# Designed miniproteins, single chains: the designs that were tried, part 87

Each design is a single chain, and the fold is of that chain. pLDDT is the mean over its residues in the fold that is shown.

## One batch from the design tools (miniprotein)

Design m3231
Fold by ESMFold2-Fast:
Structure m3231 (fold): chain A 82 residues (1-82)
Amino acid sequence: SSSQQQQIQTMVQQGRDLGRQINRAINDGDFSRADQLTDQFNQTMNQYMDHADQNNVPVQQVVDDIRQIYSDMFGLPVQPIP
């Protein structure tokens, strides 16, 4: 549904925004803020995974969303899953 698609897009964007804020807090030496933002990031990721599971989101879409979140926010190398 449109509501489901909008919710997924919102969660992906929130994850990316939180990741950038975490990186900024770390660069600023504000580790207490980084910890708080990391907790929010973990909550957002858990909500995304729960939403994807409950709404039968295709595995390929989940993989692509997670790759986008981690690659875009943290610059982590995307390893092909064997």
Scores: mean pLDDT 75

Design m3232
Fold by ESMFold2-Fast:
Structure m3232 (fold): chain A 73 residues (1-73)
Amino acid sequence: VDAAALDQVIAAAVYLLAAALALAAGDDAAALADLQLAKAELTAALALATDPALAAAIQKDIAALDAAIAALQ
Protein backbone atom coordinates (compact mmCIF):
# COMPACT_ATOMS: atom_id res chain seq x y z
CA VAL A 1 0.00 0.00 0.00
CA ASP A 2 2.90 2.40 0.80
CA ALA A 3 4.73 1.55 -2.43
CA ALA A 4 6.33 5.01 -2.76
CA ALA A 5 7.49 4.91 0.89
CA LEU A 6 8.90 1.38 0.43
CA ASP A 7 10.75 2.50 -2.72
CA GLN A 8 12.51 5.20 -0.65
CA VAL A 9 13.29 2.63 2.10
CA ILE A 10 14.95 0.41 -0.55
CA ALA A 11 16.97 3.42 -1.80
CA ALA A 12 18.07 4.08 1.81
CA ALA A 13 19.17 0.42 2.16
CA VAL A 14 21.45 0.82 -0.90
CA TYR A 15 23.11 3.89 0.67
CA LEU A 16 23.46 2.04 4.00
CA LEU A 17 25.32 -0.79 2.22
CA ALA A 18 27.58 1.78 0.50
CA ALA A 19 28.26 3.43 3.90
CA ALA A 20 29.14 0.05 5.47
CA LEU A 21 31.60 -0.68 2.64
CA ALA A 22 33.16 2.79 3.00
CA LEU A 23 33.59 2.27 6.78
CA ALA A 24 35.22 -1.13 6.14
CA ALA A 25 37.66 0.64 3.76
CA GLY A 26 38.42 3.33 6.39
CA ASP A 27 36.76 6.10 4.34
CA ASP A 28 34.81 7.93 7.05
CA ALA A 29 34.04 10.89 4.72
CA ALA A 30 32.41 8.63 2.09
CA ALA A 31 30.56 6.74 4.86
CA LEU A 32 29.24 10.02 6.32
CA ALA A 33 28.01 11.17 2.88
CA ASP A 34 26.25 7.82 2.25
CA LEU A 35 24.64 7.84 5.74
CA GLN A 36 23.34 11.37 5.07
CA LEU A 37 21.87 10.19 1.73
CA ALA A 38 20.27 7.19 3.49
CA LYS A 39 18.73 9.59 6.06
CA ALA A 40 17.35 11.80 3.24
CA GLU A 41 15.68 8.74 1.64
CA LEU A 42 14.22 7.59 5.00
CA THR A 43 12.94 11.13 5.68
CA ALA A 44 11.21 11.10 2.26
CA ALA A 45 9.80 7.61 3.08
CA LEU A 46 8.46 8.88 6.42
CA ALA A 47 6.64 11.76 4.66
CA LEU A 48 4.98 9.23 2.30
CA ALA A 49 4.18 6.51 4.89
CA THR A 50 0.48 6.13 5.76
CA ASP A 51 0.91 2.94 7.88
CA PRO A 52 1.73 3.98 11.50
CA ALA A 53 3.78 0.80 12.08
CA LEU A 54 5.92 1.55 9.00
CA ALA A 55 6.25 5.21 10.09
CA ALA A 56 7.42 4.10 13.57
CA ALA A 57 9.99 1.70 12.04
CA ILE A 58 11.31 4.46 9.73
CA GLN A 59 11.60 6.91 12.68
CA LYS A 60 13.60 4.31 14.64
CA ASP A 61 15.94 3.82 11.65
CA ILE A 62 16.36 7.62 11.26
CA ALA A 63 17.31 7.86 14.97
CA ALA A 64 19.93 5.11 14.48
CA LEU A 65 21.31 6.95 11.42
CA ASP A 66 21.46 10.23 13.38
CA ALA A 67 23.56 8.46 16.04
CA ALA A 68 25.89 6.99 13.37
CA ILE A 69 26.26 10.37 11.60
CA ALA A 70 27.05 12.11 14.93
CA ALA A 71 29.71 9.46 15.72
CA LEU A 72 31.48 10.20 12.38
CA GLN A 73 31.39 14.02 12.75
Scores: mean pLDDT 83

Design m3233
Fold by ESMFold2-Fast:
Structure m3233 (fold): chain A 86 residues (1-86)
Amino acid sequence: MEALEEEMVKRADELEEKLKREGASEEEKRQAAIELVRQAAADYAALGDDRTAQRLLYIIELEENRDKMSDEELRARIAEARAALA
């Protein structure tokens, strides 16, 4: 568990430095971060930590849909996602 968290932080730092070197936009950095978190969720699920995996997927869903929904739709989606995590 601890080694996976350290590896994830290292990957995040390396990715950020690479994107800065390549002159990536803020949107490209955001998409890269979402993909990194999605990979972390898969790694946690593979280790049997379904609760952490589900929480990471919940965060991704909120971030991906934040700009696509009205405040009312976002609140409804958050309620559904929380019910799925219970």
Scores: mean pLDDT 69

Design m3234
Fold by ESMFold2-Fast:
Formats: structure tokens, sequence, C-alpha cells
Structure m3234 (fold): chain A 75 residues (1-75)
């Protein structure tokens, strides 16, 4: 079933996003802003994929938020 495949894909993307968020926060706290930005960009990409699969605006907002965080850290 395509619905089962979609459900599994959503679960994997959520797990990946959560992992990348935690890595981003860890590197940000360590002062490695370049590495933190890379992890925030990865989290944003996973949330963009979640938005495309689900249509849920919360994922679009999270993707935009983490993209902004990454850009700010690279200034």
Amino acid sequence: SMEVVKFVAVGILKAAAAFYEEMAKEYEEKGDLKKAAEWYEQAAAEYEALYELTGDEKYKKLAEEYKKKAEELLK
C-alpha cells in the first residue's frame, strides 16, 4: 500500500529531522557555528520533505525557521 510506504517515509524523515536538530544544537552550544549551520540545513531539508509528503504547514514553518537559523549562524 502506498499509504503504508508514505507512513514509513514520514516516520524516517521525522527521526532524521530530530537527529539533525539535536546535532545542530550540540554544535551551536560548542561554538562550532559552521557545523551547527550544516546540521540546521539538514533539518530544514527533512522538514521540506515532510511538508511535500504531508501538506502540513507546520513542517513548512519549521523548514523556514531552520534555514534562517543556519543563515544567521554563517554571518
Scores: mean pLDDT 89

Design m3235
Fold by ESMFold2-Fast:
Structure m3235 (fold): chain A 65 residues (1-65)
Amino acid sequence: DSEIKQIEEEIKKLEKELERLDEQLEKARAAGDKDKAMELEIEIGVLRVELAVLKLILKKMQKKS
């Protein structure tokens, strides 16, 4: 189903973005940059919620088959 594939593609995009932000967070922590680390933690938190919502939608769409 093309609609399911679109959601899977968006999930993959968010997972890749989270990996990038996690790498930036580790670098900020290693540098002792508390402000940058806090900002990145907030961004990561928001994207994790978005990812969880999309995964829930995907599961519900798959169950309606």
Scores: mean pLDDT 83

Design m3236
Fold by ESMFold2-Fast:
Structure m3236 (fold): chain A 84 residues (1-84)
Amino acid sequence: MEDQFLQEIDNTLAEEDITVQLLRFTALVTEMIVELRKKGVELSDEQKKAIQDLSKKAVAAILAGDREKAREYLLKLREILLSQ
């Protein structure tokens, strides 16, 4: 699967409705987890905790309207989930 998740991160952050932006964020993270599972890759407990912590930070950044921080956290989530 291509780097379409980078485009989806940009599309998510371009959304003006905060509720829709949060729904798109949730769907995007779920899709990345599904792709990881298709590869048969298991995450370590440390990686699972990092994903949970980054997801909380991404949600907080979205709620604060901090698109730069939200993008940073989404890119880190993508790195953990798709670099395996």
Scores: mean pLDDT 80

Design m3237
Fold by ESMFold2-Fast:
Structure m3237 (fold): chain A 100 residues (1-100)
Amino acid sequence: SREDTREIVRRALKLLGIEVSEEELEEIVERTLRLSKEYQEKNKDILPKDDNPITGDAVLEALRDYLKERGIEVSEEELRKAVREALREVAVQRREELEQ
């Protein structure tokens, strides 16, 4: 969802120690949603049972492009770790919300 995507992007940026405006955050979210749609279209014969794998790849690509455009250097290893941790944290939060 858009809200889950926003939370994942927000958490990944926080884990990287990168502060962005709400406008920049929304730009990254829009890029992520566009990439997610493209990934789903290319894999239409394989329905992702969980949106998380496609969302993770889309977030990774959107953040990589954004950071490169801004001249912010982050290693692929650090970027991948931040996105993976953000996905895990959002998944835990959503599970806890469903249990309450």
Scores: mean pLDDT 76

Design m3238
Fold by ESMFold2-Fast:
Structure m3238 (fold): chain A 85 residues (1-85)
Amino acid sequence: SKEEAEELLEQFEKDVKGAIEFVRRSSEFSEEEKERILEALEEMEKAVEKARELLRKGDYEGAIKTLMEAVENWMRKTKDLFEKY
């Protein structure tokens, strides 16, 4: 639905922005780990932009799918980094 897609997009944007700020300020990650996490978060930012365009066009299912695929990609790329936490 439109409401579901809008809620997911808003939550994703907030979570991604918060994660970027957290990672940049964190002393828990090595420089290499930070680069990997930030690259994956940048890909999520691109997915948010694409989902926003789909929402603008009325493609709510496409927007949700785009965000879900971004989560799967994030989990795949960062799984080994978050096993410690």
Scores: mean pLDDT 80

Design m3239
Fold by ESMFold2-Fast:
Structure m3239 (fold): chain A 97 residues (1-97)
Amino acid sequence: MSKEELLKEVAVAMGEIAAGVVKTVLLKEGVPEEVAEEVAELVREAAREIAASTDDVEKLTEAVRRLVRAAFEASELPPEEMVEALRRRLEEILAEV
């Protein structure tokens, strides 16, 4: 396994962990389960797309950092705005990878 392949696997794993944490926090804050799960799924999907988009370790690391930040920033929005705001932010991150 190359260093790049290992880092892609780590990026996917970090995305899944971030999705689980964000979902748990949102549910604890009283966000509807459907919204919390949709946010978590967007984070998981974006992490996989980031991992598939680049072999550059620096770009991959920065994109994952931005993904985690975007997820937590979206969690501070009203539930009705979370999904759309996160989707737009993730599209911007993916466009730069």
Scores: mean pLDDT 79

Design m3240
Fold by ESMFold2-Fast:
Structure m3240 (fold): chain A 93 residues (1-93)
Amino acid sequence: SAYKNLGNSLLSEGRYDEAIEAYKKAIELDPNDAEAYYNLGVAYKMKAESVSSEEEKLSLLSEAIEAYKKAIELKPNDAEAYHNLAKALEAQA
């Protein structure tokens, strides 16, 4: 997906909100793209690490957790997605 590639580029530039929107568009076009859900989770987690508000951070971590869970549902053998889910759950606690 062109939107997934756009999201990856925006994420590497630290443009988290724009990356999130690009990954959401990729998911609209292909709802079974496990990698797009995984990358959406990464973008939410990286945005969570960049914000100073604890409330906003916890909200973004919850979004990351849901995206990682969806990636795992679509691709159950993704060890990296499980590892990042565990880290996000730990950060929320």
Scores: mean pLDDT 88

Design m3241
Fold by ESMFold2-Fast:
Structure m3241 (fold): chain A 78 residues (1-78)
Amino acid sequence: MSDEALELIRSAVRVVGLRLGLSREQAEAIADEVVAAARAGASPAELADLTVEGLRRAGAAVPAGLRAALEAFFAGLA
């Protein structure tokens, strides 16, 4: 995966976390975890699951359909 794609993943995860009411620190921690998984070759489905799990652990209310939207976004970057 390109450095540009990894930065897009980081930015998307951070923006989603912030919009769901997480602090910048919480959103960036989740983004760091997801980017590390992407660098290790995780699939779009695994990246979406990791993002949703991170959001839920931080106390965010995850909207219906967010996982599917994230998976589609990550698949477009692969």
Scores: mean pLDDT 87

Design m3242
Fold by ESMFold2-Fast:
Structure m3242 (fold): chain A 59 residues (1-59)
Amino acid sequence: MREELIEEAKRMLLAALSVPGVSEEQAKQLTIQELVAKGVPREEAEEIVEEAMREIREE
């Protein structure tokens, strides 16, 4: 489900951001690549990562 992918993306983003020196843009790119590697279409992976990052930043 889309919600499961968003939760997974949030987990990956938070893990990447916990590494010293990793930028938000780098974390987003790494998360998109992971989702694509799992079979998520790139355009959908980008949307999921943007939604996940928005949730992390704003709420």
Scores: mean pLDDT 80

Design m3243
Fold by ESMFold2-Fast:
Structure m3243 (fold): chain A 57 residues (1-57)
Amino acid sequence: SRTRELAALIRELATELGLTPEQIGDLVAGRVERVLARTPAELHDRIRAAAERIEAI
């Protein structure tokens, strides 16, 4: 199910990117710019890729 796939992806992204639950929630809600504004620049390409993966589910 989408819910199960999304939960698995959230756990993966938390581990890979070191994102907080709030930041992951913002990504799931499509608030990518909010997450980018509060994270280091070296993570920005990975955060954008993560947002695309979330949208694909």
Scores: mean pLDDT 80

Design m3244
Fold by ESMFold2-Fast:
Structure m3244 (fold): chain A 74 residues (1-74)
Amino acid sequence: MSKEEQLKLLNEIVEKVLRGEISAEEGKEQVEKLLKEGVITEEEAKMALEILDLIEQGRYAEAFEKAKELNEKM
């Protein structure tokens, strides 16, 4: 799987949580599953989990900035 495909999967999870389609806990479980299956790197998983933690805390502006960094730097 390409790095772009990995980022797309992580973005889809984060966006679903932001839209209220799934909970932050469900999003974290999906990220952890992708990491366990070797689909994403540990670094990508850590950034995605940090974004989901910010969303869970109601820190949406910071979560959006972190999501942009995930797409630009990973």
Scores: mean pLDDT 80

Design m3245
Fold by ESMFold2-Fast:
Structure m3245 (fold): chain A 63 residues (1-63)
Amino acid sequence: KPPLSKEEIEEIKKRFEELVKKYVEPRIEETLKANPHLSREELEKEAKEIIELAKEQMKELLA
C-alpha cells in the first residue's frame, strides 16, 4: 500500500542521489586536503558504497 506513485518514488530517489553525490564529493576533496597520506581511490570506493547503501535504504523506506 504505497502512499506515493512509482514515478514520485523514482523522482525522490534521483534527488537523493544527486544530493549525496554533491555532498560526498566535496567531502572527499576536503579529507584528502587534510590527510594527503590517504588513498583517493579508497575514499572514492567508500563513498560509492555509502551512496549505494543509502539508495537501498531509501528504496526500502519508500516501498
Scores: mean pLDDT 72

Design m3246
Fold by ESMFold2-Fast:
Structure m3246 (fold): chain A 74 residues (1-74)
Amino acid sequence: EIDKEAEAALYLIKGVIAKRAGDYETAANWYEKASELLEGEEAAQYFRDAADAYRQSGNTEKAEELEKKAEELE
C-alpha cells in the first residue's frame, strides 16, 4: 500500500512535468496510472485530472470514460 502510494506520487510528478512541457496526452497517461494505484476520493481526483488532460489533447472519449470512473468512486 505505502509502496503503491509512493509509485503513484512518482507518476503524478511525471504527469506534472509532461503537462508543463505541453505534452497533455503524456500527462493524462501518467495521471491515469497514478489514479489506478489509489482509491476513493484521491483516485477520483486524479481520474478527473487525467480526464482534463485527455480533453486538452483531443481525446474526448477517454476523458468521458475517466470522468465516469471518478463519479463511481463517490
Scores: mean pLDDT 81

Design m3247
Fold by ESMFold2-Fast:
Structure m3247 (fold): chain A 98 residues (1-98)
Amino acid sequence: DKVEEFYRRVLAAETPEEVLKVIRDFLKETKDEKIPSDELARLIAAALDGVTYAVGLEAKRELESGKRRPGWTLDKKGLENLVKAGEKVRADMERLLA
């Protein structure tokens, strides 16, 4: 299952940059495949989970460093909400692989 393989690779990543590389590599591996519409929907949902997790890791990094990312308008509460969203997605991915 391509989704399960993608989730395993995402869960092995420790930084936002590593998660984004996993997403980029996954998209390159699938871009030229004739994917059925139901499988395509599942792959898009999995990619969105990966993005949510990467954004959560970046928000956590900003909260820990105290430095703001250029262009972000989020306050501390907004960053904390992104961390929680990423943690929920991580738990959902771990549950699906169990």
Scores: mean pLDDT 78

Design m3248
Fold by ESMFold2-Fast:
Structure m3248 (fold): chain A 67 residues (1-67)
Amino acid sequence: SAMEEAQRLGEEAAERWARRAEEETGLPVEARAEALSPDEVRITVTVLGVTGEYTSSVAALRRYLAQ
């Protein structure tokens, strides 16, 4: 379904971003994704116990993953 696709894309984008951040900083990075709708995903990132969140469109996630 469109919701399952949004969740999958969010998880792939979060994992890719976290891996790159870990390679650049040498710090452990946790990233999680939660599909809010077929078109929007919330991404939560934790570094050194500090947590931030960001909402992204599925279109933006597709563009990011195509790089």
Scores: mean pLDDT 86

Design m3249
Fold by ESMFold2-Fast:
Structure m3249 (fold): chain A 100 residues (1-100)
Amino acid sequence: VEERARELAEALTSPDPEVAAKAATELAKLLNDESVDKIAVLRIVGPAVAEAAHSPDPEIAIAGSFGMMTISITLLENRDDPRAQELAAALAEHAARLAA
């Protein structure tokens, strides 16, 4: 699952909005797979999704924003996992640095 998550992270940081949008859709599909460690996926793709959401390209920013919504829902669904709270804090810090 780590290799697939890294592929999605690379695609989300692509300057091509079609590649970023497809990656956001594939991330949502991966997070709907019950066999996947969702928090492990989010630890790898989370920073890339946050970067996409702060992209100066509005099409990439829309794809990233959709990804951030998907991450937020996944973290809420997995709130009983102690890794989820640590990841939420780390992603909030990363997003704050991107917004500065």
Scores: mean pLDDT 78

Design m3250
Fold by ESMFold2-Fast:
Structure m3250 (fold): chain A 81 residues (1-81)
Amino acid sequence: MKVKEAVELLREAARLAEEAGELDVAEQLRRDARALEEDPEGVLEEAAKDGGISKEEAEKLLVESARKALELAKKLLEKAK
């Protein structure tokens, strides 16, 4: 399930952001992960509607967005060291 992958990526990004001392970023990422975990259908339906795309395409974009968030969190941690 791609939604679960996105949630896991966002949680890992939040953990790295917290290690970097970026507490506000970490909390925002945790909120995003929780929203997606609690209401995956609602999040996908709104993303698809807002983007004018299918729910399957919205799910792929959410996973890509989560991967980018993880990459940014890794860069934040690198700068903090």
Scores: mean pLDDT 81

Design m3251
Fold by ESMFold2-Fast:
Structure m3251 (fold): chain A 120 residues (1-120)
Amino acid sequence: MVTLTESGGGTFKVGGSVRLTSKISGDVSRVIEVSWYRQRPGQPLRWVASITAAGIVDYAPEVEGRFTISYDREKKTSYLDMRDLRPEDTATYYSGALVFQEDGTVRLVLGEGTQVTVVE
């Protein structure tokens, strides 16, 4: 079973930067993609960024150019580097992994989340 544990959240100033970290436990050979999601207060969970096991990256339009996703498979760790922070970046951030199951299905696994608060 794959599990994800996030860290790096906290309170940050507008224009600042933060690195969120997700530690992955379990068999990473079954991880086909790692991702980050966020849930803003009163809003639904939204996809932010993904990186495949082959290193192909994709971003939500609102964060493209400000956020960078990376995945260190050897360290079993994904990162979300957030730059030029805005009040709208205030959210709980969840790491995700698409995991290939032994029954041939693919399952999205989410971590417990880490809170980012952006203040002036």
Scores: mean pLDDT 88

Design m3252
Fold by ESMFold2-Fast:
Structure m3252 (fold): chain A 71 residues (1-71)
Amino acid sequence: RVVEAVRLVRRYDTDGDGRLTRAEMIAAMQDVGISVATARRLIDRYDTDGDGRLTRGEAVRALVEAQDIAA
């Protein structure tokens, strides 16, 4: 669910800057029920800047896709 993805982003955005690190995204995706390997592939797909961080919008989209994979 989009609402659940938004809550996960808020929970793991420890800097409060609206961006999530690779480590924060892996932790959030494991909470969804996907493996570290799958999480890394999703992060790479949505990390358009190549800096190892995702914007809130990118993170929400990645977590929604992770929920679909975990189902």
Scores: mean pLDDT 74

Design m3253
Fold by ESMFold2-Fast:
Structure m3253 (fold): chain A 55 residues (1-55)
Amino acid sequence: SALSERARRLSREIRELLAQGRLEEARAVHDEMVASLSGAAALVARHDLERLFAE
């Protein structure tokens, strides 16, 4: 699905930002993405992002 694909792509970008030490930007992208989603899409995005921050 397009929504899940976009969430996965954003989570990958967040991971890259974290790897580069851009914590503020990574947090901003994460927060804005979750805020822009709802229902199942928000759950998928949150799960993917939790994995990134758990590392």
Scores: mean pLDDT 70

Design m3254
Fold by ESMFold2-Fast:
Structure m3254 (fold): chain A 68 residues (1-68)
Amino acid sequence: MSEELAASVRRAADLLVEMAKKGELTPEQVRAVAERFEALANKSTDPVLQEAYREAAERLRKAAEEME
């Protein structure tokens, strides 16, 4: 169901942001994942999933910027 998948996407973004903060991911890797989530948002026809993927991509891009 889209709500459960959206919740899973948000949890994945939370985990990836925490990994980035701990230095377990490079900024390049974080940006690559953000691009993948953005691609999934563009391919999704479900507004709930589209928003969840877009939000995850934005959060990851912001995390990569903070990793300076």
Scores: mean pLDDT 82

Design m3255
Fold by ESMFold2-Fast:
Structure m3255 (fold): chain A 65 residues (1-65)
Amino acid sequence: MIELDIPADLTPEQQALLREIHRLVEEIRKVEAELGDSPEARQRIAELTARIQELVDRLDALRKA
């Protein structure tokens, strides 16, 4: 089991964003394992990757405040 390295001094909002990013990365791995290199897998992975990017952008905005 790999723990996400979340510093204790982060805000609850920053911690929530990091946990959500971790969940989406695990979801991508599950899609790859279950659906392989199918059109359905590629579409699902693209959607999950776009959502990860949105969360990363939000996390970066909070870190610059």
Scores: mean pLDDT 77

Design m3256
Fold by ESMFold2-Fast:
Structure m3256 (fold): chain A 98 residues (1-98)
Amino acid sequence: SARELVERAERLLEEAERLVEEARRLLERREATVLEAIAMALRAIGLIIEAERLIEEAEKAPKSEEVERAIELARRAKELAEEALRLAMELLRIARPV
């Protein structure tokens, strides 16, 4: 359902935001990777903003004949949230190399 997809997207966005903040704190001590990390953080933030916009559009969709559109918007929001999380995890890998 659209509601379940929105709830999943919101959870993925919360995790992505947490990982971006953790990476930012780690990068303050690692100058060599700062430029790459900044570029990745900006991409992740952009995806978070777009996913939030799609969630808002899905929530505003009427419950009747436009249910399919609400589901599609929610599905797209989830996909963008998953990509934001993927970039946030990669950002952490750069900030905290093994």
Scores: mean pLDDT 66

Design m3257
Fold by ESMFold2-Fast:
Structure m3257 (fold): chain A 69 residues (1-69)
Amino acid sequence: MDPGALAPGVVEALIRLLGSPDPAVRLNAARALGDIGDPRAVEPLRRVAATDPDERVREAAREALARIG
């Protein structure tokens, strides 16, 4: 059983938090998704890294992508 499959509800909730109006929430969600390493987060994180208005959130998304693969 793949590690990412053990907490699907957590990954889904964190992906939703990437759409939060609060940049601190988006930043923390990106970091948590990187720590979990679930490939479902790759496309949402790529969008955040390319389009987020907050530079710190974009950087966190890039770091998360590097951890996932």
Scores: mean pLDDT 80

Design m3258
Fold by ESMFold2-Fast:
Structure m3258 (fold): chain A 80 residues (1-80)
Amino acid sequence: DPSAEVIRAMKEMNELVKRAEELAKEHPEAQPYLEKIKQVRDETIKKISEAKNVQEAADIARQGTEEIRKLLEEGEKALK
């Protein structure tokens, strides 16, 4: 169900953003990663709202979530 996939991806993105915010509070040097993650989230939400159909929205949501996950992993690795 593509609609359920969009909802799950949106929930995952929000959870990843909260984790990134927590990381930046403990490690201020992670702030640039948080800024990039928030930018990707905002761009992904905009693209989802502009999607022509629910399948396109699901693909956009999945790609955005994957990009945010990679950025969070990079931030965590940079802090050791």
Scores: mean pLDDT 84

Design m3259
Fold by ESMFold2-Fast:
Structure m3259 (fold): chain A 76 residues (1-76)
Amino acid sequence: SEEEERLKKEYDALVDILSEVLGITKEQAERLIRRRLAARGETDDSYETRVKVAREILKALGLSDEEIEARIKELN
């Protein structure tokens, strides 16, 4: 769907941001997000849920919602 494609693009951007913030590869950033989902007992592997978890990790690392949105726009 159009919504799924939009969420996938947002997730890809969040993976790039997390990779840069932590100084790790994109593959390592994706593994970190997936491990967080598994640790929380999340059975939903949708892009919507991955986006929520990725944003949560970035905010825990000290980024504001405004900073995350600015970085997403910079990547597009």
Scores: mean pLDDT 83

Design m3260
Fold by ESMFold2-Fast:
Structure m3260 (fold): chain A 74 residues (1-74)
Amino acid sequence: PPKKLSVDELVESFKKLLDSIAAKEPAERQPAFIEQTFRWFSREVEEDPRLSEEEKRELIERMRELVAEYKAKI
């Protein structure tokens, strides 16, 4: 049966967290908050029994790309 949350939906949720950091935090603090949020979200993904190993790998890879993108915008 299909999952309630797709990989794309989880990536979008992570992106919203990064957008919130960019909107609320001063530029000097953004890299640290981005890295902290990535570590926390990655742990949640790895510990989610609803996700397959392949979905977890894809999610973390796409999240790493978003981290690089958002850090480059600072």
Scores: mean pLDDT 81

Design m3261
Fold by ESMFold2-Fast:
Structure m3261 (fold): chain A 77 residues (1-77)
Amino acid sequence: MDIEEAKKHLENGIEAVKNGDMEAAFQHAYEALKLAPDNSAVREAFTEAASLRGVKNPSEEQKEKLIELFKKGIEEL
């Protein structure tokens, strides 16, 4: 299991969310899910990121929720 690679994708996903780049956040969640498929927080982050694809102006609450899921994914690695 490439824990370090999964962690880098989750960290980059957090930065993508902060920058409003929901497509990049989704891609990082997807790559992290492939590396850590049994990580429940990563699975939830992937689902949430997928739901935010195509949303041009995600709310601060939506961004905070997704960042929290990425952080929990890192903690579960």
Scores: mean pLDDT 83

Design m3262
Fold by ESMFold2-Fast:
Structure m3262 (fold): chain A 97 residues (1-97)
Amino acid sequence: LPPADPALVRLHREGLLVFLPVKVPVGSSVYIDGEFAGTVVWSGSGIPPADSPFDVGAGDHSVVLLKEPLTGGKTYTYEILDGKGNVVASGSFTVPA
């Protein structure tokens, strides 16, 4: 998981961070409901610390810095594009209310 620095914790509270259950390169472009939504700023695998502020499970994660907050309680579709424009990951996720 990314470090729990005050800036990242604030961005998470403001709805500007999304954790997707996939491991893709940092700098990958993220599209949500077909629109460019943000960029991957961290990617990795592992078990989060018990005191993590981000409330994510073990496994693969990519952290997306969003241009705009998403609506709590809504389900979105995502596509992640590599530097060549290929879709390297896709799926759906629900933003916590």
Scores: mean pLDDT 73

Design m3263
Fold by ESMFold2-Fast:
Structure m3263 (fold): chain A 59 residues (1-59)
Amino acid sequence: SEEVAIQLLVKFAGLSEEDARKAVEAYQAGDDELIEEIGKKHGIPAEDLKAAVEAGLAL
């Protein structure tokens, strides 16, 4: 499910593989500050980035 979450963020949210992996790790660690930072870098609201990670992890 982590690999699916990373690939979905890369393909549909336009993140680099490195940033997608960081977003998944930040979500799992509860690191809201890092989620906000990654989201801001890519023009994605933190809430939307969290929802995308959660959806990808559920697959």
Scores: mean pLDDT 84

Design m3264
Fold by ESMFold2-Fast:
Structure m3264 (fold): chain A 70 residues (1-70)
Amino acid sequence: SKEEALKAAEGALKGAKEALESKNRSLAMVAYHEAKEALEMAKKAGDEEGIKLAEEAVRIAQEALETGTD
């Protein structure tokens, strides 16, 4: 559902931001996979807001992967 997709996107965005702040590459990898899953859910649900949030989560998680060290 759109509500489930939106919740997943919000969770993924929070996780991506936490991974970026922690500078932990393993957490960033988990956040990246969660963000990609949330994006697929939002696309299937046709939730434009969820898609935007999930795309932002993917972007932040990618940044976390590039800057993280472990």
Scores: mean pLDDT 84

Design m3265
Fold by ESMFold2-Fast:
Structure m3265 (fold): chain A 118 residues (1-118)
Amino acid sequence: KKLEEGIKALQNGDYDTAIKYFEEAIKEDPNNAKAYQNLGRAYLLKGEYDKAIEWYEKALKIKPSGTAYFNLGLAYEKKGDYEKALEYYRKAIEISGLNPVTLANLRKVLEKLGKWKE
């Protein structure tokens, strides 16, 4: 499966190969939200944050999910846009509930914005 092959390439740090597999998965099924999410993740891991954001936004238009909102929050956080990161982490929690990873990232961006009081 193209999606699975792309995920294996991501795990091996071969981001360009992963991108090709995810692009093929999208050609086979243009409504495959997971392929768009993973393509965004490949760009995120390459440090191409604006491209990651574009692909995560496309994933959200196909199927809103806590994972897609979390990934969009992470991309904005990596870009240094902490206000947008906070907005999307809150949306991820609203859909999928609290988990330790999302909570840790939410706390980090709140601290960066001066909204977390010690």
Scores: mean pLDDT 84

Design m3266
Fold by ESMFold2-Fast:
Structure m3266 (fold): chain A 56 residues (1-56)
Amino acid sequence: SAEAERLRAGIEQALELYADDPEALRTVLRIALQEARKLGIEDVAAEAERLLAELE
């Protein structure tokens, strides 16, 4: 879906832009996770959860 593609692109961009800013990266990932859960996009939600766990 277009929404899943947008969320995946956002996560990918955040990983590139915030490689040296874990706080900003966590913020973007948390927003993406919440949005993915609301939209039922399970694969994006799982990816955001995994990435957030790796930052802790």
Scores: mean pLDDT 84

